Designed miniproteins, single chains, continued (4). Designs and how they scored, part 8

Each design is a single chain, and the fold is of that chain. pLDDT is the mean over its residues in the fold that is shown.

## One batch from the design tools (miniprotein)

Design m12244
Fold by ESMFold2-Fast:
Structure m12244 (fold): chain A 95 residues (1-95)
Amino acid sequence: SVIKETIDKLVEAMKASTDPEAIVALARGIIDLAEVTLERYPDDKELAEYIIKALNEVKAILDEHRDQLDPEVYAELKARIDEVIKKAKEMIEKA
């Protein structure tokens, strides 16, 4: 619950921000936390499903601010999110 609460607060902070630099920093923090969470809890499918949902919300926020972001940074963050989502989906399917 603490992990979900932390990610929820970071996602809400991204939604509330109009600062591209803050949005990028929050996205990186959420991605890093998601990666560490999946590594520590590889058998927690509910947590993996939650991470997929949260990262899709992060992608939507990045898409909303696309014109304000450096194109290379935007592409890098989207690629990292897709890699983490793929890993989470593979963990759910291996059950």
Scores: mean pLDDT 88

Design m12245
Fold by ESMFold2-Fast:
Structure m12245 (fold): chain A 56 residues (1-56)
Amino acid sequence: SEEAAQIASDAARYAGLPPVDAKTVEEAIEVAYKTLEVNPGAGLTGIIGARLAEKA
């Protein structure tokens, strides 16, 4: 979604990461939503940021 893409963009900027490719961002968003379904207490932005950091 447009909103999820914006969150991923903000997470990358907040984490101070170099620009990542669109596929990596989409994968991070997908993992974040799956994690929230299992663990609603987890922070969406935090999960996306952590996944993007793994790719940096």
Scores: mean pLDDT 63

Design m12246
Fold by ESMFold2-Fast:
Structure m12246 (fold): chain A 67 residues (1-67)
Amino acid sequence: MVEVRLLRPGPHLEALREAVARARDNESVARALDDWARRHGPEVDRDIVAGIDRTDEYLEVRGTVTP
C-alpha cells in the first residue's frame, strides 16, 4: 500500500471535507466517504482512497494507487 497525503483542497477534496465535517461518528464518516465517491465517481479512482484523517490544518486521504 502507498500512503497518499493531500494537503491542499481541490474541488473534489473540498466536497469531501464538507461531507466529513457534517459527520458525527465513524459510521457517518464512512457513509460520507462512500457518498462522496459515488457523487464524484468518474473522476475518482476508488483504489486511491482507503481512509481519511481530519485535522485543523488539512484533510489527509490514505489509499492505494494502481498504475
Scores: mean pLDDT 51

Design m12247
Fold by ESMFold2-Fast:
Structure m12247 (fold): chain A 62 residues (1-62)
Amino acid sequence: MKEELLKKAEELFAQGDALLAKGDEILATLGEEGRVLAALLRGQANQAYMEGKKLRAEAEAL
């Protein structure tokens, strides 16, 4: 159980990193036209990081 929660947290952190990188790539490719989409992806990355932190805290409480 604890190991499964830690693994899911790591997967969420990796997903957040990938979303952040994709947002940066969109800004580099589309400039201002990509700004709204890049902001959306950064928001999704932040959500993934927050969920990962929550799962890690739950694992530490076990």
Scores: mean pLDDT 83

Design m12248
Fold by ESMFold2-Fast:
Structure m12248 (fold): chain A 81 residues (1-81)
Amino acid sequence: SSEVEAQEALLRTVMLTAIQEALELGLISEEEAKALREKLETEPLDVFAETLIERLREKGLERSAAAIEALMRELQALKAA
């Protein structure tokens, strides 16, 4: 549905923004940021979101981690409807 596609696009945008924020804050390397962006394109969205949430929490980016977690729950609810 268009709602699922819109939610997936929003989730991808928020995840890319979180990766960029972590890089700009010096919390991850350019190499790690590149690898994370590649995983976002190649891994299932739910699998990658779980990985990214863990990494963001390790780096103290709790607000970004919580936002991704909330968007994932919303996406799962939309797919179940």
Scores: mean pLDDT 87

Design m12249
Fold by ESMFold2-Fast:
Structure m12249 (fold): chain A 83 residues (1-83)
Amino acid sequence: MLEEARRALEEARRAYEEGDERTAIEHLSKAMGALIEGANQTPEVRDQVNTLLTSAARSVGLGRLGDAIDHLESALRLLEQAS
């Protein structure tokens, strides 16, 4: 699960840096799904991760894809440190 989130975030960042916003959003959606699953299994950081996921979703809605990637990368780090 966390390895899937890591790969999806790496692909999202690459697409964002290349200006491919559609591909970045597709990979961000995959990362969010994997991070939700990780949060459900990691009660110690679940509330913090859910706050970051909410911030990422808002950033995507505002077209701020770089901010969304940063929020999801922070969520991944919390889950990796808690595992």
Scores: mean pLDDT 86

Design m12250
Fold by ESMFold2-Fast:
Order: sequence, then C-alpha cells, then structure tokens
Structure m12250 (fold): chain A 81 residues (1-81)
Amino acid sequence: AIAASEPSPEELLEAAVELLREAAELRESDPVRAEALEVAALLLGALARQAGHPELLARLAEAARELGLDETAALLERAYA
C-alpha cells in the first residue's frame, strides 16, 4: 500500500526540522525555494496536529526560532493554540 510505513510523530518532526534548516540556508540565494520548504514544514506540522500531536508544533516552532525563521515560528505557535 502507498501508506505501508506510516511515519512516527518523531519522524514527522525530524523531516519538518530538516526542511526548515534547508529553508534558512536558501533564504538569501533562492527565496522562492526557501518559502516552498517553509510551507512544506508547516504542512507537516499541521498533519502532526491532526494526528493528535500538537506538542510537535511547539518543538518545530523552537527550531524555527533558532534558525531565525521568526514568522514561521509564530505561525506554528498559533497553529497549536
């Protein structure tokens, strides 16, 4: 099946953090790709929330703040309220 291996909450968090790290690196050289990666990370956060893991949004928001993605961090914090 297409969903034979369901990602764990920890795997979703790790993937989202990696996307945010790549976005931070690309912000100066390729802002369009950086925005796409930030949106992908936000979507993974939304999926984690729907799966009953809103705490992952808090951890992802912390990672975004550490990377200087303050606007994305604020959106993640709002999403788990």
Scores: mean pLDDT 76

Design m12251
Fold by ESMFold2-Fast:
Structure m12251 (fold): chain A 79 residues (1-79)
Amino acid sequence: MEEARKAAEEGGEEAIKAMKEGKEKLAAGDAASGTGYYLLAIGNALDGLIKASRAGDEEAAKLAVEYAKKAGLEVEPLG
């Protein structure tokens, strides 16, 4: 299903951008904005995965997970 895959790709790209912005804000000492961008990244990654799951497209779901990993949303268990 092309729509679900496109949603996974777009959400994943937005998650990558948000993680980059979040890291830059945290490095600049802006913890509030940095945290906001991390939450935005998680939201975008989840949106793609939810759309893939609703469509029943396992390949789109795998793609969404791969994008989440590329965005660096794998964190230590204490996050």
Scores: mean pLDDT 71

Design m12252
Fold by ESMFold2-Fast:
Structure m12252 (fold): chain A 68 residues (1-68)
Amino acid sequence: MTLEELLKRAGLEVKERIELEDGWYLFLTVDGRYALGNTKGKPTLEILGKVESREEAIEKAKEWLKKQ
């Protein structure tokens, strides 16, 4: 299963893809959600909630990754 297949299964309509460290990607959706996906090893997708801005999504994504 690819990361794109995981996004489609989750019903996420991607507006923007932002490449982060270590194979992580931040996805911003048309409906104001954000998700993190990883392509290192087995593809994974974490839907983290709603955000009001692109900048908020990036900050929250970086904080989430720092906790892992």
Scores: mean pLDDT 79

Design m12253
Fold by ESMFold2-Fast:
Structure m12253 (fold): chain A 97 residues (1-97)
Amino acid sequence: SMEEERQERIRKALEEVKKEFSYLKPLFDRLIERKATPEEVLQELARLYREGRAKADEIAKKDPVLGEGLKKQIDSLFDYLVEKLGLDREALEAAAA
C-alpha cells in the first residue's frame, strides 16, 4: 500500500542518516524499532530543534558569538535532516513553534 511504501521510505532514510550522524543513532534506532510514521519522526525532530535552539540561547547569554554560531549550525543541521528524511521544512518550523 502507499502507507507501507511511505513507512518503508522513512525507515530507510533513518537508517542512512544515522550512519552519517552517530550521535543521532540511539534516537533513530528507537524511531525505527517503534515503526515511527513520517509525522512522528517530524514531531521528534521538532522537539530536538526547539531544545537545541533553547540551549543555544542560554549559551548566548554567557557567550553571544558562540551561542549565535550554534544556532546557525543547528538551523543548517535540521535543514539537512528534513531534506534527507524527505520531510517538510515549513512543517518542522510550525511543529517547533
Scores: mean pLDDT 86

Design m12254
Fold by ESMFold2-Fast:
Structure m12254 (fold): chain A 65 residues (1-65)
Amino acid sequence: SDEELLAAGRALLASFRQLAADVGREAAIALTHRDTGIPRALLEAALDAPTDELLLELGRVYLAA
């Protein structure tokens, strides 16, 4: 459901933001891409301007892995 996808996207973004705070933006993008397979461009877009549409896409990619 869209609610489950949004929840997954929000959880991933929260973990990703915490990682970016700890190791820096570029390292966090590279590590999250490596560990999840999520495209770097999608991770960048979500950090800069998180919309429900981007969070749904994050959740779809994350749950498919």
Scores: mean pLDDT 83

Design m12255
Fold by ESMFold2-Fast:
Structure m12255 (fold): chain A 73 residues (1-73)
Amino acid sequence: LVEEAERLEKEGEEAEKKGDLKTAREKYSEAFQLYKEAAREARRAGDLEKTTELVRKALELFDKMGKLNEKIK
């Protein structure tokens, strides 16, 4: 789950570097959903440190997606 999210995040970063903002947005969106799911599971397990890290990752991706939306017309 986290490993797949990290892969998608990297694919999004590569797409963004190449100017493919739509692909970057899609990859970030997929990674965001996986980090949210992983954070929910960590919370259920009582792992507060891991939950905090995963929520932080999800929020970072949400911010990146918002910035890309401003550039995509």
Scores: mean pLDDT 80

Design m12256
Fold by ESMFold2-Fast:
Structure m12256 (fold): chain A 80 residues (1-80)
Amino acid sequence: LIKVIQEKLAELGLYDGPIDGVYDEATKAALIRFQRLAGLSRVDGVLDDETLSALAAMFGFKKYDGVADEETLAFLKSLG
């Protein structure tokens, strides 16, 4: 999961560290930037339900319009 998130954050220009799947300070900082851009309630770099929902919606799981369904959110939550 973290490796996929790092890759997508790098595509958005929010992350410039290695794509290694390790949740480190650089990955946390990139998630904080994402949370600010998405207008989320908490901006702390934690992969909570709101953050996972926003990531799924932005990255276009199961729909061309990028809207996340409950199955996609449950899958991401099971990995985080």
Scores: mean pLDDT 68

Design m12257
Fold by ESMFold2-Fast:
Structure m12257 (fold): chain A 100 residues (1-100)
Amino acid sequence: SEVEKLRREANELYEEAQTLIGEIRKLIMENADKLPKEERDEIYSKIDELQAKLDEVRAKVDEAFENNDLEAMRKGIAELRDIIEELKKLYEKVQELSKK
């Protein structure tokens, strides 16, 4: 029951992170005229870094579930939450830049 709860939480957080990445990319595209190329390139680079981290965490979480490692599952969920916080900050940065 604890394993199934952690699995659902991990999957929900992964979906939230992917949704945020998509929303940030959409916001950049909709405001391309307001965002200098250099700033867009830096934001895309940060998205690519966060996507890579997300993929690494997903792989670790999947391995933790195969091994029934509750500690590793909880660690992976915490890492997913950190990635989501970084994505939210990136979204706020793009919104702020788009107001100029």
Scores: mean pLDDT 87

Design m12258
Fold by ESMFold2-Fast:
Structure m12258 (fold): chain A 104 residues (1-104)
Amino acid sequence: SELEELIEEIEKLAKEIEELLKDSPAYEFVKALLEAAIRKMREAAAASPADLRDEIGQLESLLDALKTFLEQNKDKLSKEAVEKFEEFIKLLEEYIALLRARAA
């Protein structure tokens, strides 16, 4: 499915971000946040129409947390890590848009 293919791309990107941050003090926090987002994406992909709105809300909260982390830590991250983090955010926004289309 389109959602599953997008999740697989996002999972690959998450592992690349984790590798870039492996020696960072933020590693454990970022890893947990990325893993939570991926888990929630999979849960939302399997959600009933009745639950989908709540799942989207939870994903939007995770998206906001990721954006806040990036804004607060952009100066402490390598350019490559920033670019991959921005790509992760963009793909998550695309995923949420696809879920909204399915909920309509």
Scores: mean pLDDT 86

Design m12259
Fold by ESMFold2-Fast:
Structure m12259 (fold): chain A 89 residues (1-89)
Amino acid sequence: DSRIQQLQGLIQQDPNNSQTWFDLGKEYLRQGDYDSALSYFQRSISLSTTNSDLSRGYGGLGATYALMGDTDSARYYFQLSRQYRQLSL
């Protein structure tokens, strides 16, 4: 079974786990499905309860926009990722 199928199974068991949505976003990013990656990273952010989880989610958005060639959005979300990482220290 694919990693995506495994992660979808985990979401069915616990749809509020921000880490699982983040991992799903990473798998779609690796496949070049940027629209799905953005959607899943945004879902991860909406479910995040910690500054560390928010930092990861915003980092995923930044990486996706960078690969899409949207340098302004990438810079914005990487800045948010760094801010939340500092708040988690």
Scores: mean pLDDT 89

Design m12260
Fold by ESMFold2-Fast:
Structure m12260 (fold): chain A 100 residues (1-100)
Amino acid sequence: MSIEEVMKEAAELRKEFLQKFEEALKNNDVEKLIEIVEEYGKKILELVEPFLTDEEKKKIEEIFKKTIEAIKKKDYETAYKLLDEAEQLISDALEKKREE
């Protein structure tokens, strides 16, 4: 798969993730929110792992763990900020590889 195809699939995964996350949030389904974040984290990391350094992968994994902890506390503002941070790190890593 080309890096451009990976970037497109990553964007599509994020769009699907956000739609599912917003639906579960409207239902106040904390368990479902956690499942959605865990599934998304697994899928996105499997997709982008070949383009990440070990340090970048570890940092993204840590952000997803912190996101789950924020959701458990119903701190959705922090959860959204952490999800945006993970997206930025993934986007930056893929862009850097595209320019190599």
Scores: mean pLDDT 85

Design m12261
Fold by ESMFold2-Fast:
Structure m12261 (fold): chain A 94 residues (1-94)
Amino acid sequence: SLLERIRELLRKAREEMETNPIPASAEEQEEYRRRAEELRRLATLPTLPPEVQELLLEFADLLDWAAENGVTSPALREALRLLEEFLRRLALGE
């Protein structure tokens, strides 16, 4: 499933950022902080399935960690892209 792929990418991203970190630009760090805050707000919506709420909080925590450490990874960037697609489909009732 799309959720399963996102979760797998988040685990990979954490591992990549701990073992072979790529520097994140100041702009990317600020984007991660803003997205983390938005995801935490979205996770409070009572209409979201618990599995989705859990994923959004896990994602937000990783984004904050990446921003604080000034790092990124290919897996994190891909996870963000898939999350945007997932949230867009969810908003459209798909």
Scores: mean pLDDT 86

Design m12262
Fold by ESMFold2-Fast:
Structure m12262 (fold): chain A 68 residues (1-68)
Amino acid sequence: SIAAYRRLAIGLLRHETAKLLAQETDPARRAQIEALTAEAVERLRAAKSVEEIDAILRETGRRIRELA
């Protein structure tokens, strides 16, 4: 179901972000990662399709990778 996929997507995002934050010492980068994650979680909660969930995860991953 879409609800199960959404829960898995949020869980995966939170798990990967927690791993990044555990290794990040720069407070500015930590704040950016936390803000992007919070935004993505809210978008995932509102998502109505697998395609929308996949697009949110791809865009969030891209934005996190592009942080200086």
Scores: mean pLDDT 88

Design m12263
Fold by ESMFold2-Fast:
Structure m12263 (fold): chain A 82 residues (1-82)
Amino acid sequence: SAAREAVRLALEGQLLIAEGAPQEEIDALEARIRELLAADPEGVEEEARRFEEEMAREIERRGIKTVEELRELYREHIARLE
């Protein structure tokens, strides 16, 4: 769905920023997220809330304390959204 795609791209964007990717790549991804948000703003908001809640639980459950551990959690989520 557009909502799931928007959340996936937002996670990929966070990884790109963390890796120091060129601003042009980040801007292109943000533009695509804006298109998806415009198509289904309520669905994207709902998916984002669900994602944030799940991430908060997983961070606490796994005892994530480093940025690298958080990035691995994001990669797992991206794979599951495929």
Scores: mean pLDDT 79

Design m12264
Fold by ESMFold2-Fast:
Structure m12264 (fold): chain A 82 residues (1-82)
Amino acid sequence: SERIAELAAEAEAALAAGDEERVREIALETGVLYFKGLLEQGASKEEVLKLAEEAAKEAEAAGEKEEAKIILEAARKAIEEY
């Protein structure tokens, strides 16, 4: 989605500015939109949860514990709101 690409650019700008709160907000919004897009394309809630869990494990392995939390929260929120 073009909106996801726009959010990624906004996140890079916020990170460069040291705005950690804005980076977190954009990361969560991006994740929710991404997982909602998968659900709209016919992915099951189980498939979305599995994908999020695998992505979160990869983030934790890379030392990105906060990113792992955001990924799981985004998937949960997308499923609950879908």
Scores: mean pLDDT 83

Design m12265
Fold by ESMFold2-Fast:
Formats: C-alpha cells, sequence, structure tokens
Structure m12265 (fold): chain A 85 residues (1-85)
C-alpha cells in the first residue's frame, strides 16, 4: 500500500538526515527535512515522486559530498516506489 511504502521511505529519509548531520552537511540535512515534511503529507505515489524530483533538482547546487548523499537517498526511494507499485 501507499501507506506501507511511505513508512519505509520516511524511515530511510530520517536515516539520511541523521547521516547528513553527523557529517556536517547542514544544507543537505535542511533539504531532506523539507522533503520529509512534504512526503508525510503525500497521499499518492505520484506526489512522493514529485517531491523526490524537486529534491533532485535542488540538490544540484550542493557540494559534491552533500549531493552524493542526497542522490543516494533519491535512488533508494525510486527503487522502493517501483517495487511498491
Amino acid sequence: SVEDVKEEILRLTQTYIDLAREHGYDEAARLLEEAMRRIKEAKTFEEIRDVVDELGERSRTLDPDSRGLVEGLISQIRRIIEEGE
């Protein structure tokens, strides 16, 4: 269900936020926290994909290490959605 997939994505996103904070990637952590809030409000797989796509675009202005962390999360979220549909 969308609810089960969303729960998995939210747990994964929190893990990446914690990793970003541990590494001092403050801007990445901020972007991920914003994305997490929007994912919590999402009702459909399409709405989750929209959040992830915007996160990908916004990550382009980050430094390479921060961007790599965010891109890693995006790849995992896309896999989870594909398997959950």
Scores: mean pLDDT 88

Design m12266
Fold by ESMFold2-Fast:
Structure m12266 (fold): chain A 85 residues (1-85)
Amino acid sequence: MMTKEDKEKIIELLEQAIEALREGDVEKAIEALEEAKKLILDNLEESEAAVLVDALDTAIKAAREGDLERAIEILEDIIDYLKSL
């Protein structure tokens, strides 16, 4: 089970990625999202990890394609979900 500390760190990485996207720093955002993805894979059960990883991969793709607004929306949805756990 994911600890409160692991959850908070994942949320912080996602918030850092959103800030980087708002500044147009796509590379920095992707680095933060890849780190968040690793923590999710290491700390969550397979079924929960799969859903969050798919959402993160979609956000990374949107960011790489220049759809920063869509990437931010997906990340905000993930943060809201994590805060509900």
Scores: mean pLDDT 84

Design m12267
Fold by ESMFold2-Fast:
Structure m12267 (fold): chain A 89 residues (1-89)
Amino acid sequence: ETERLEEELLEAIRNEDWERARELLERLREDPEALSRLLRRLAEENGESKATILSAEYVVELELVKETSDKETFEKKLEEIRKEVEAAV
């Protein structure tokens, strides 16, 4: 099941179907470690979509931080992600 979702996400990212990718990311966010590993692998294999793949990985990190951390930590992480995404432009 999880492996099938990973394959579908990989295909959505390659096709630049970001709406589909977002739906699959939402489903995979219940296993953020597996999702982060997949996105890291994709960033290594597909440099042309690096900024978008990096943004997707950070969405997972933000959701995890929001659930497990205080507001101050969440807002700090959000600002760091914004800077890294801008740098990846």
Scores: mean pLDDT 60

Design m12268
Fold by ESMFold2-Fast:
Structure m12268 (fold): chain A 56 residues (1-56)
Amino acid sequence: GLRNRADGLFRVSDQLQQNAQRLQQDPSRQDDADIAQQGADGSRDSGRRLRRDYLR
């Protein structure tokens, strides 16, 4: 259901956040780190919006 989808989005966000932190340690990977961070932020926002708007 929608709750499981929201939980999945938060897990994806956590994994992307960990990848972003790893990539930030490599100066040649800063663009990849930025993409991973944006993905983490987007997944977390989508999960929060799904919970707010539909799962209350």
Scores: mean pLDDT 79

Design m12269
Fold by ESMFold2-Fast:
Structure m12269 (fold): chain A 67 residues (1-67)
Amino acid sequence: GAEEAKKLALEGGLSEEEAENFVKGTKVLVEQLGADVARQYLVRELLEKGFSEEEAERAAELFIESA
């Protein structure tokens, strides 16, 4: 759920505020672009923030599930 996704984001080096913004932003992205495109966008954003590929994909999956 959203709490699990936030925990993973925090462990990956995001601030509490950034993690909360990802939860809120994911709902908007899924509504506008659909889950598959939103997931790809989230993976890119997380990689830019220093996540590994595996961590970015896992975090993106959890964010999408929470939306």
Scores: mean pLDDT 81

Design m12270
Fold by ESMFold2-Fast:
Structure m12270 (fold): chain A 57 residues (1-57)
Amino acid sequence: IEELVKAGKRDEAVQKAVDELLAAIRSGNEEQAREILRKATELGLAHEVIDAVRARL
């Protein structure tokens, strides 16, 4: 995720975070889901990730 942000590919970074977040939710790993959200927040992607997850739920 961080490498994609550094390369200016925020959309791809958001897609990676969304895929990992959805996988964690489906597996019942709530703590991993929270960890992914924390990373997205630190990278300034939280809003994009949340919007994308809502669209796929």
Scores: mean pLDDT 76

Design m12271
Fold by ESMFold2-Fast:
Structure m12271 (fold): chain A 97 residues (1-97)
Amino acid sequence: MTNEEKKEEIYEILIKYAEGKISQEEAAEKIAEITGIPKSTVLRFLKLLEEAAKKLGIPLLELIEKLRKSDQELLDRISELMREEGERLEEEARRRE
């Protein structure tokens, strides 16, 4: 199987998950089988995608469709999410003092 074929199958699974057609557990198992990545790592990635979608105020399906067009857009969105989380942790630390 080519890397492009694997990528397409992964996006099909992610779309079904975002549409509620399959569970997070089932999506993680299928992606783990295709990629060879441990299921626990895939589950963490799925949770990160859901958190990114919530913070961006868009449906998970829309986020996945954007990812299908460019992996760079995903990286930019995740980087922004990590920055916001860092700023929130700093603000919480300041409130304790």
Scores: mean pLDDT 71

Design m12272
Fold by ESMFold2-Fast:
Structure m12272 (fold): chain A 83 residues (1-83)
Amino acid sequence: SDVEEAAELAVELGLRAADYLSKVDPEVGERVRELIEKARKYAKEDPKKAGELLIEAGTLIREAGGDGGMSLTIIGLGRFVQS
């Protein structure tokens, strides 16, 4: 479904962002990874919760000084998954 495809794309981008952040702030990178892995787990059973977790992860990436385009894309996909 479009929702599952959007969630998987957001997860892929989020894991990439977590890897980049881990090089400069390992604790923040790990926190982002935890949020993204939880979102993946809930994507099928609770898309609203998955979307909320993706929005939280994208917001944390942006606040940590990560890639702005990547963080906004993850937030946008999370909003779509949540709806």
Scores: mean pLDDT 86

Design m12273
Fold by ESMFold2-Fast:
Structure m12273 (fold): chain A 80 residues (1-80)
Amino acid sequence: SLLEEGIRKAREGIELIKQGKYDEGIATVVEGVRLLLQAGKLDEASRLAREAINTLYKLGKKEQAERLEREVLRTYIELT
């Protein structure tokens, strides 16, 4: 389902971020958020996006965190 795939992709992206694969991880989180929004799961999308953004800030990756925030906001605007 879109919900299951979206959760899987968002979690995969967060793990990539934790491994230092920031650009790939960000792209994968955005894909997961897109799938969750298509499934109508705004709360799941928000929770996982926030976890990914917070992970980047904790790693000192402020520019990457701000980029993910912008990409997530753009995805919400496009799909809602």
Scores: mean pLDDT 90

Design m12274
Fold by ESMFold2-Fast:
Structure m12274 (fold): chain A 94 residues (1-94)
Amino acid sequence: SPIEQQVHQYLLSLFKQLNLPYEQFLLFLGSLAEPSRVSDILEQSGISREDFLKLLQALLDNPPEGLVVLVDGKEATSVEEFTDDSLLLLKIES
């Protein structure tokens, strides 16, 4: 999907800007498939909580076309809505 490719390229650019490794980017892309708990994403990817919050803030400030960030099934408007127990989903709308 052209929209999916554009979203993936944008996410990769954010990981590069934050000096996060490509392996962490691949693990983070798993959140596009199903809702994932923030604590599980941090544990599995090895991304620090600080870098994760920076990544979420960047996504909320300038979301790529067709991407919606969901927290517990609702559209997220602020990084402060996320706790370690929150379910994150990066939903691609076509």
Scores: mean pLDDT 80

Design m12275
Fold by ESMFold2-Fast:
Structure m12275 (fold): chain A 97 residues (1-97)
Amino acid sequence: KKEEAAKLVEEASKLLREAAERFPQHADTLRGMAEDAEKAAKLVREGKYDEALKQTGLLSIVLHLLATGFDIEGYTELAKAVREAADLLDKAAQLLE
């Protein structure tokens, strides 16, 4: 189950990197979030579950807020991709408890 959590965080990072390629004007922000997800996945794989849970939870909150902002600005496809990444992080956090 901890390995499943790492895979979900890694999938979230992949979705954010794919979004960065599709939306170059937001690429720096999206790549930064993908790097934060990669760091969280590394913490899971290193057995640092408390730190991983904290990082995953914080990143999920940030991504939900970012997705809401993109929806307000009319970037509905980008908002959907970011929200999907956040949902994966929420599921990963649940598995890390």
Scores: mean pLDDT 87

Design m12276
Fold by ESMFold2-Fast:
Structure m12276 (fold): chain A 81 residues (1-81)
Amino acid sequence: SKRETLLLALEIAKQEILENAPPEDAEKAVAAIDEARELLARGASPEEVARHLEEKIAEIEGLSPETREILEATVRALRKA
């Protein structure tokens, strides 16, 4: 299903962060992805989840450009759903 595909996309984003992000970014970025996955699993729309993740990205200070790009790519994937 579309929802299962998006849950998989969030899991892939989490793995990309764990493999590629600086360790200091990983905790905050993974927490943001985990919150997005929980919202989607609880029945939030992809647009609501995208908005929430976008807000969390804006609130997290000190994210590397690489970590930010992974998270922003995830928001774009959710919005295209």
Scores: mean pLDDT 83

Design m12277
Fold by ESMFold2-Fast:
Structure m12277 (fold): chain A 91 residues (1-91)
Amino acid sequence: AEELKEEIKKALEEAEKALKEGDYVKMLQYLQEALNTAVELLRKYKDWETFEETVKKVEELREKTPDEEIRKALDELIEAARRYAEELRKE
């Protein structure tokens, strides 16, 4: 669990760095990595708190992104992650 949480933290830090450098494609890649790891953590350990915190961070970085195409791609990733989470909630 801690190893996956550390991966999410590093991916989010790299995404923030890419945003500051204007590399929106690299930012998108790191945010996708963070969301994928958060979904794995949710599925494997039922860690809803880390999942929700990760989605919130991705949404915050999306709002700071001036590129409309990248923002749209992030919306698609966030929606996909939330849909997978809802499937995992079903008993």
Scores: mean pLDDT 84

Design m12278
Fold by ESMFold2-Fast:
Structure m12278 (fold): chain A 58 residues (1-58)
Amino acid sequence: SKLEIARALARAALENPDMTREEAIQIVKELGGSDEDIELVSKGENALDAARVILENH
């Protein structure tokens, strides 16, 4: 679910604040995220911002 993806991204970002966009995209892919979810992560300022946008779009 989008909520599960957003929570995973938020947790990963808190664990590693220097997490790259590529690492964030990999988390989304592993949780079965759509191409749209991947695009939102790619456009986000950071993983926490991407998690917020995914939740708002759900």
Scores: mean pLDDT 73

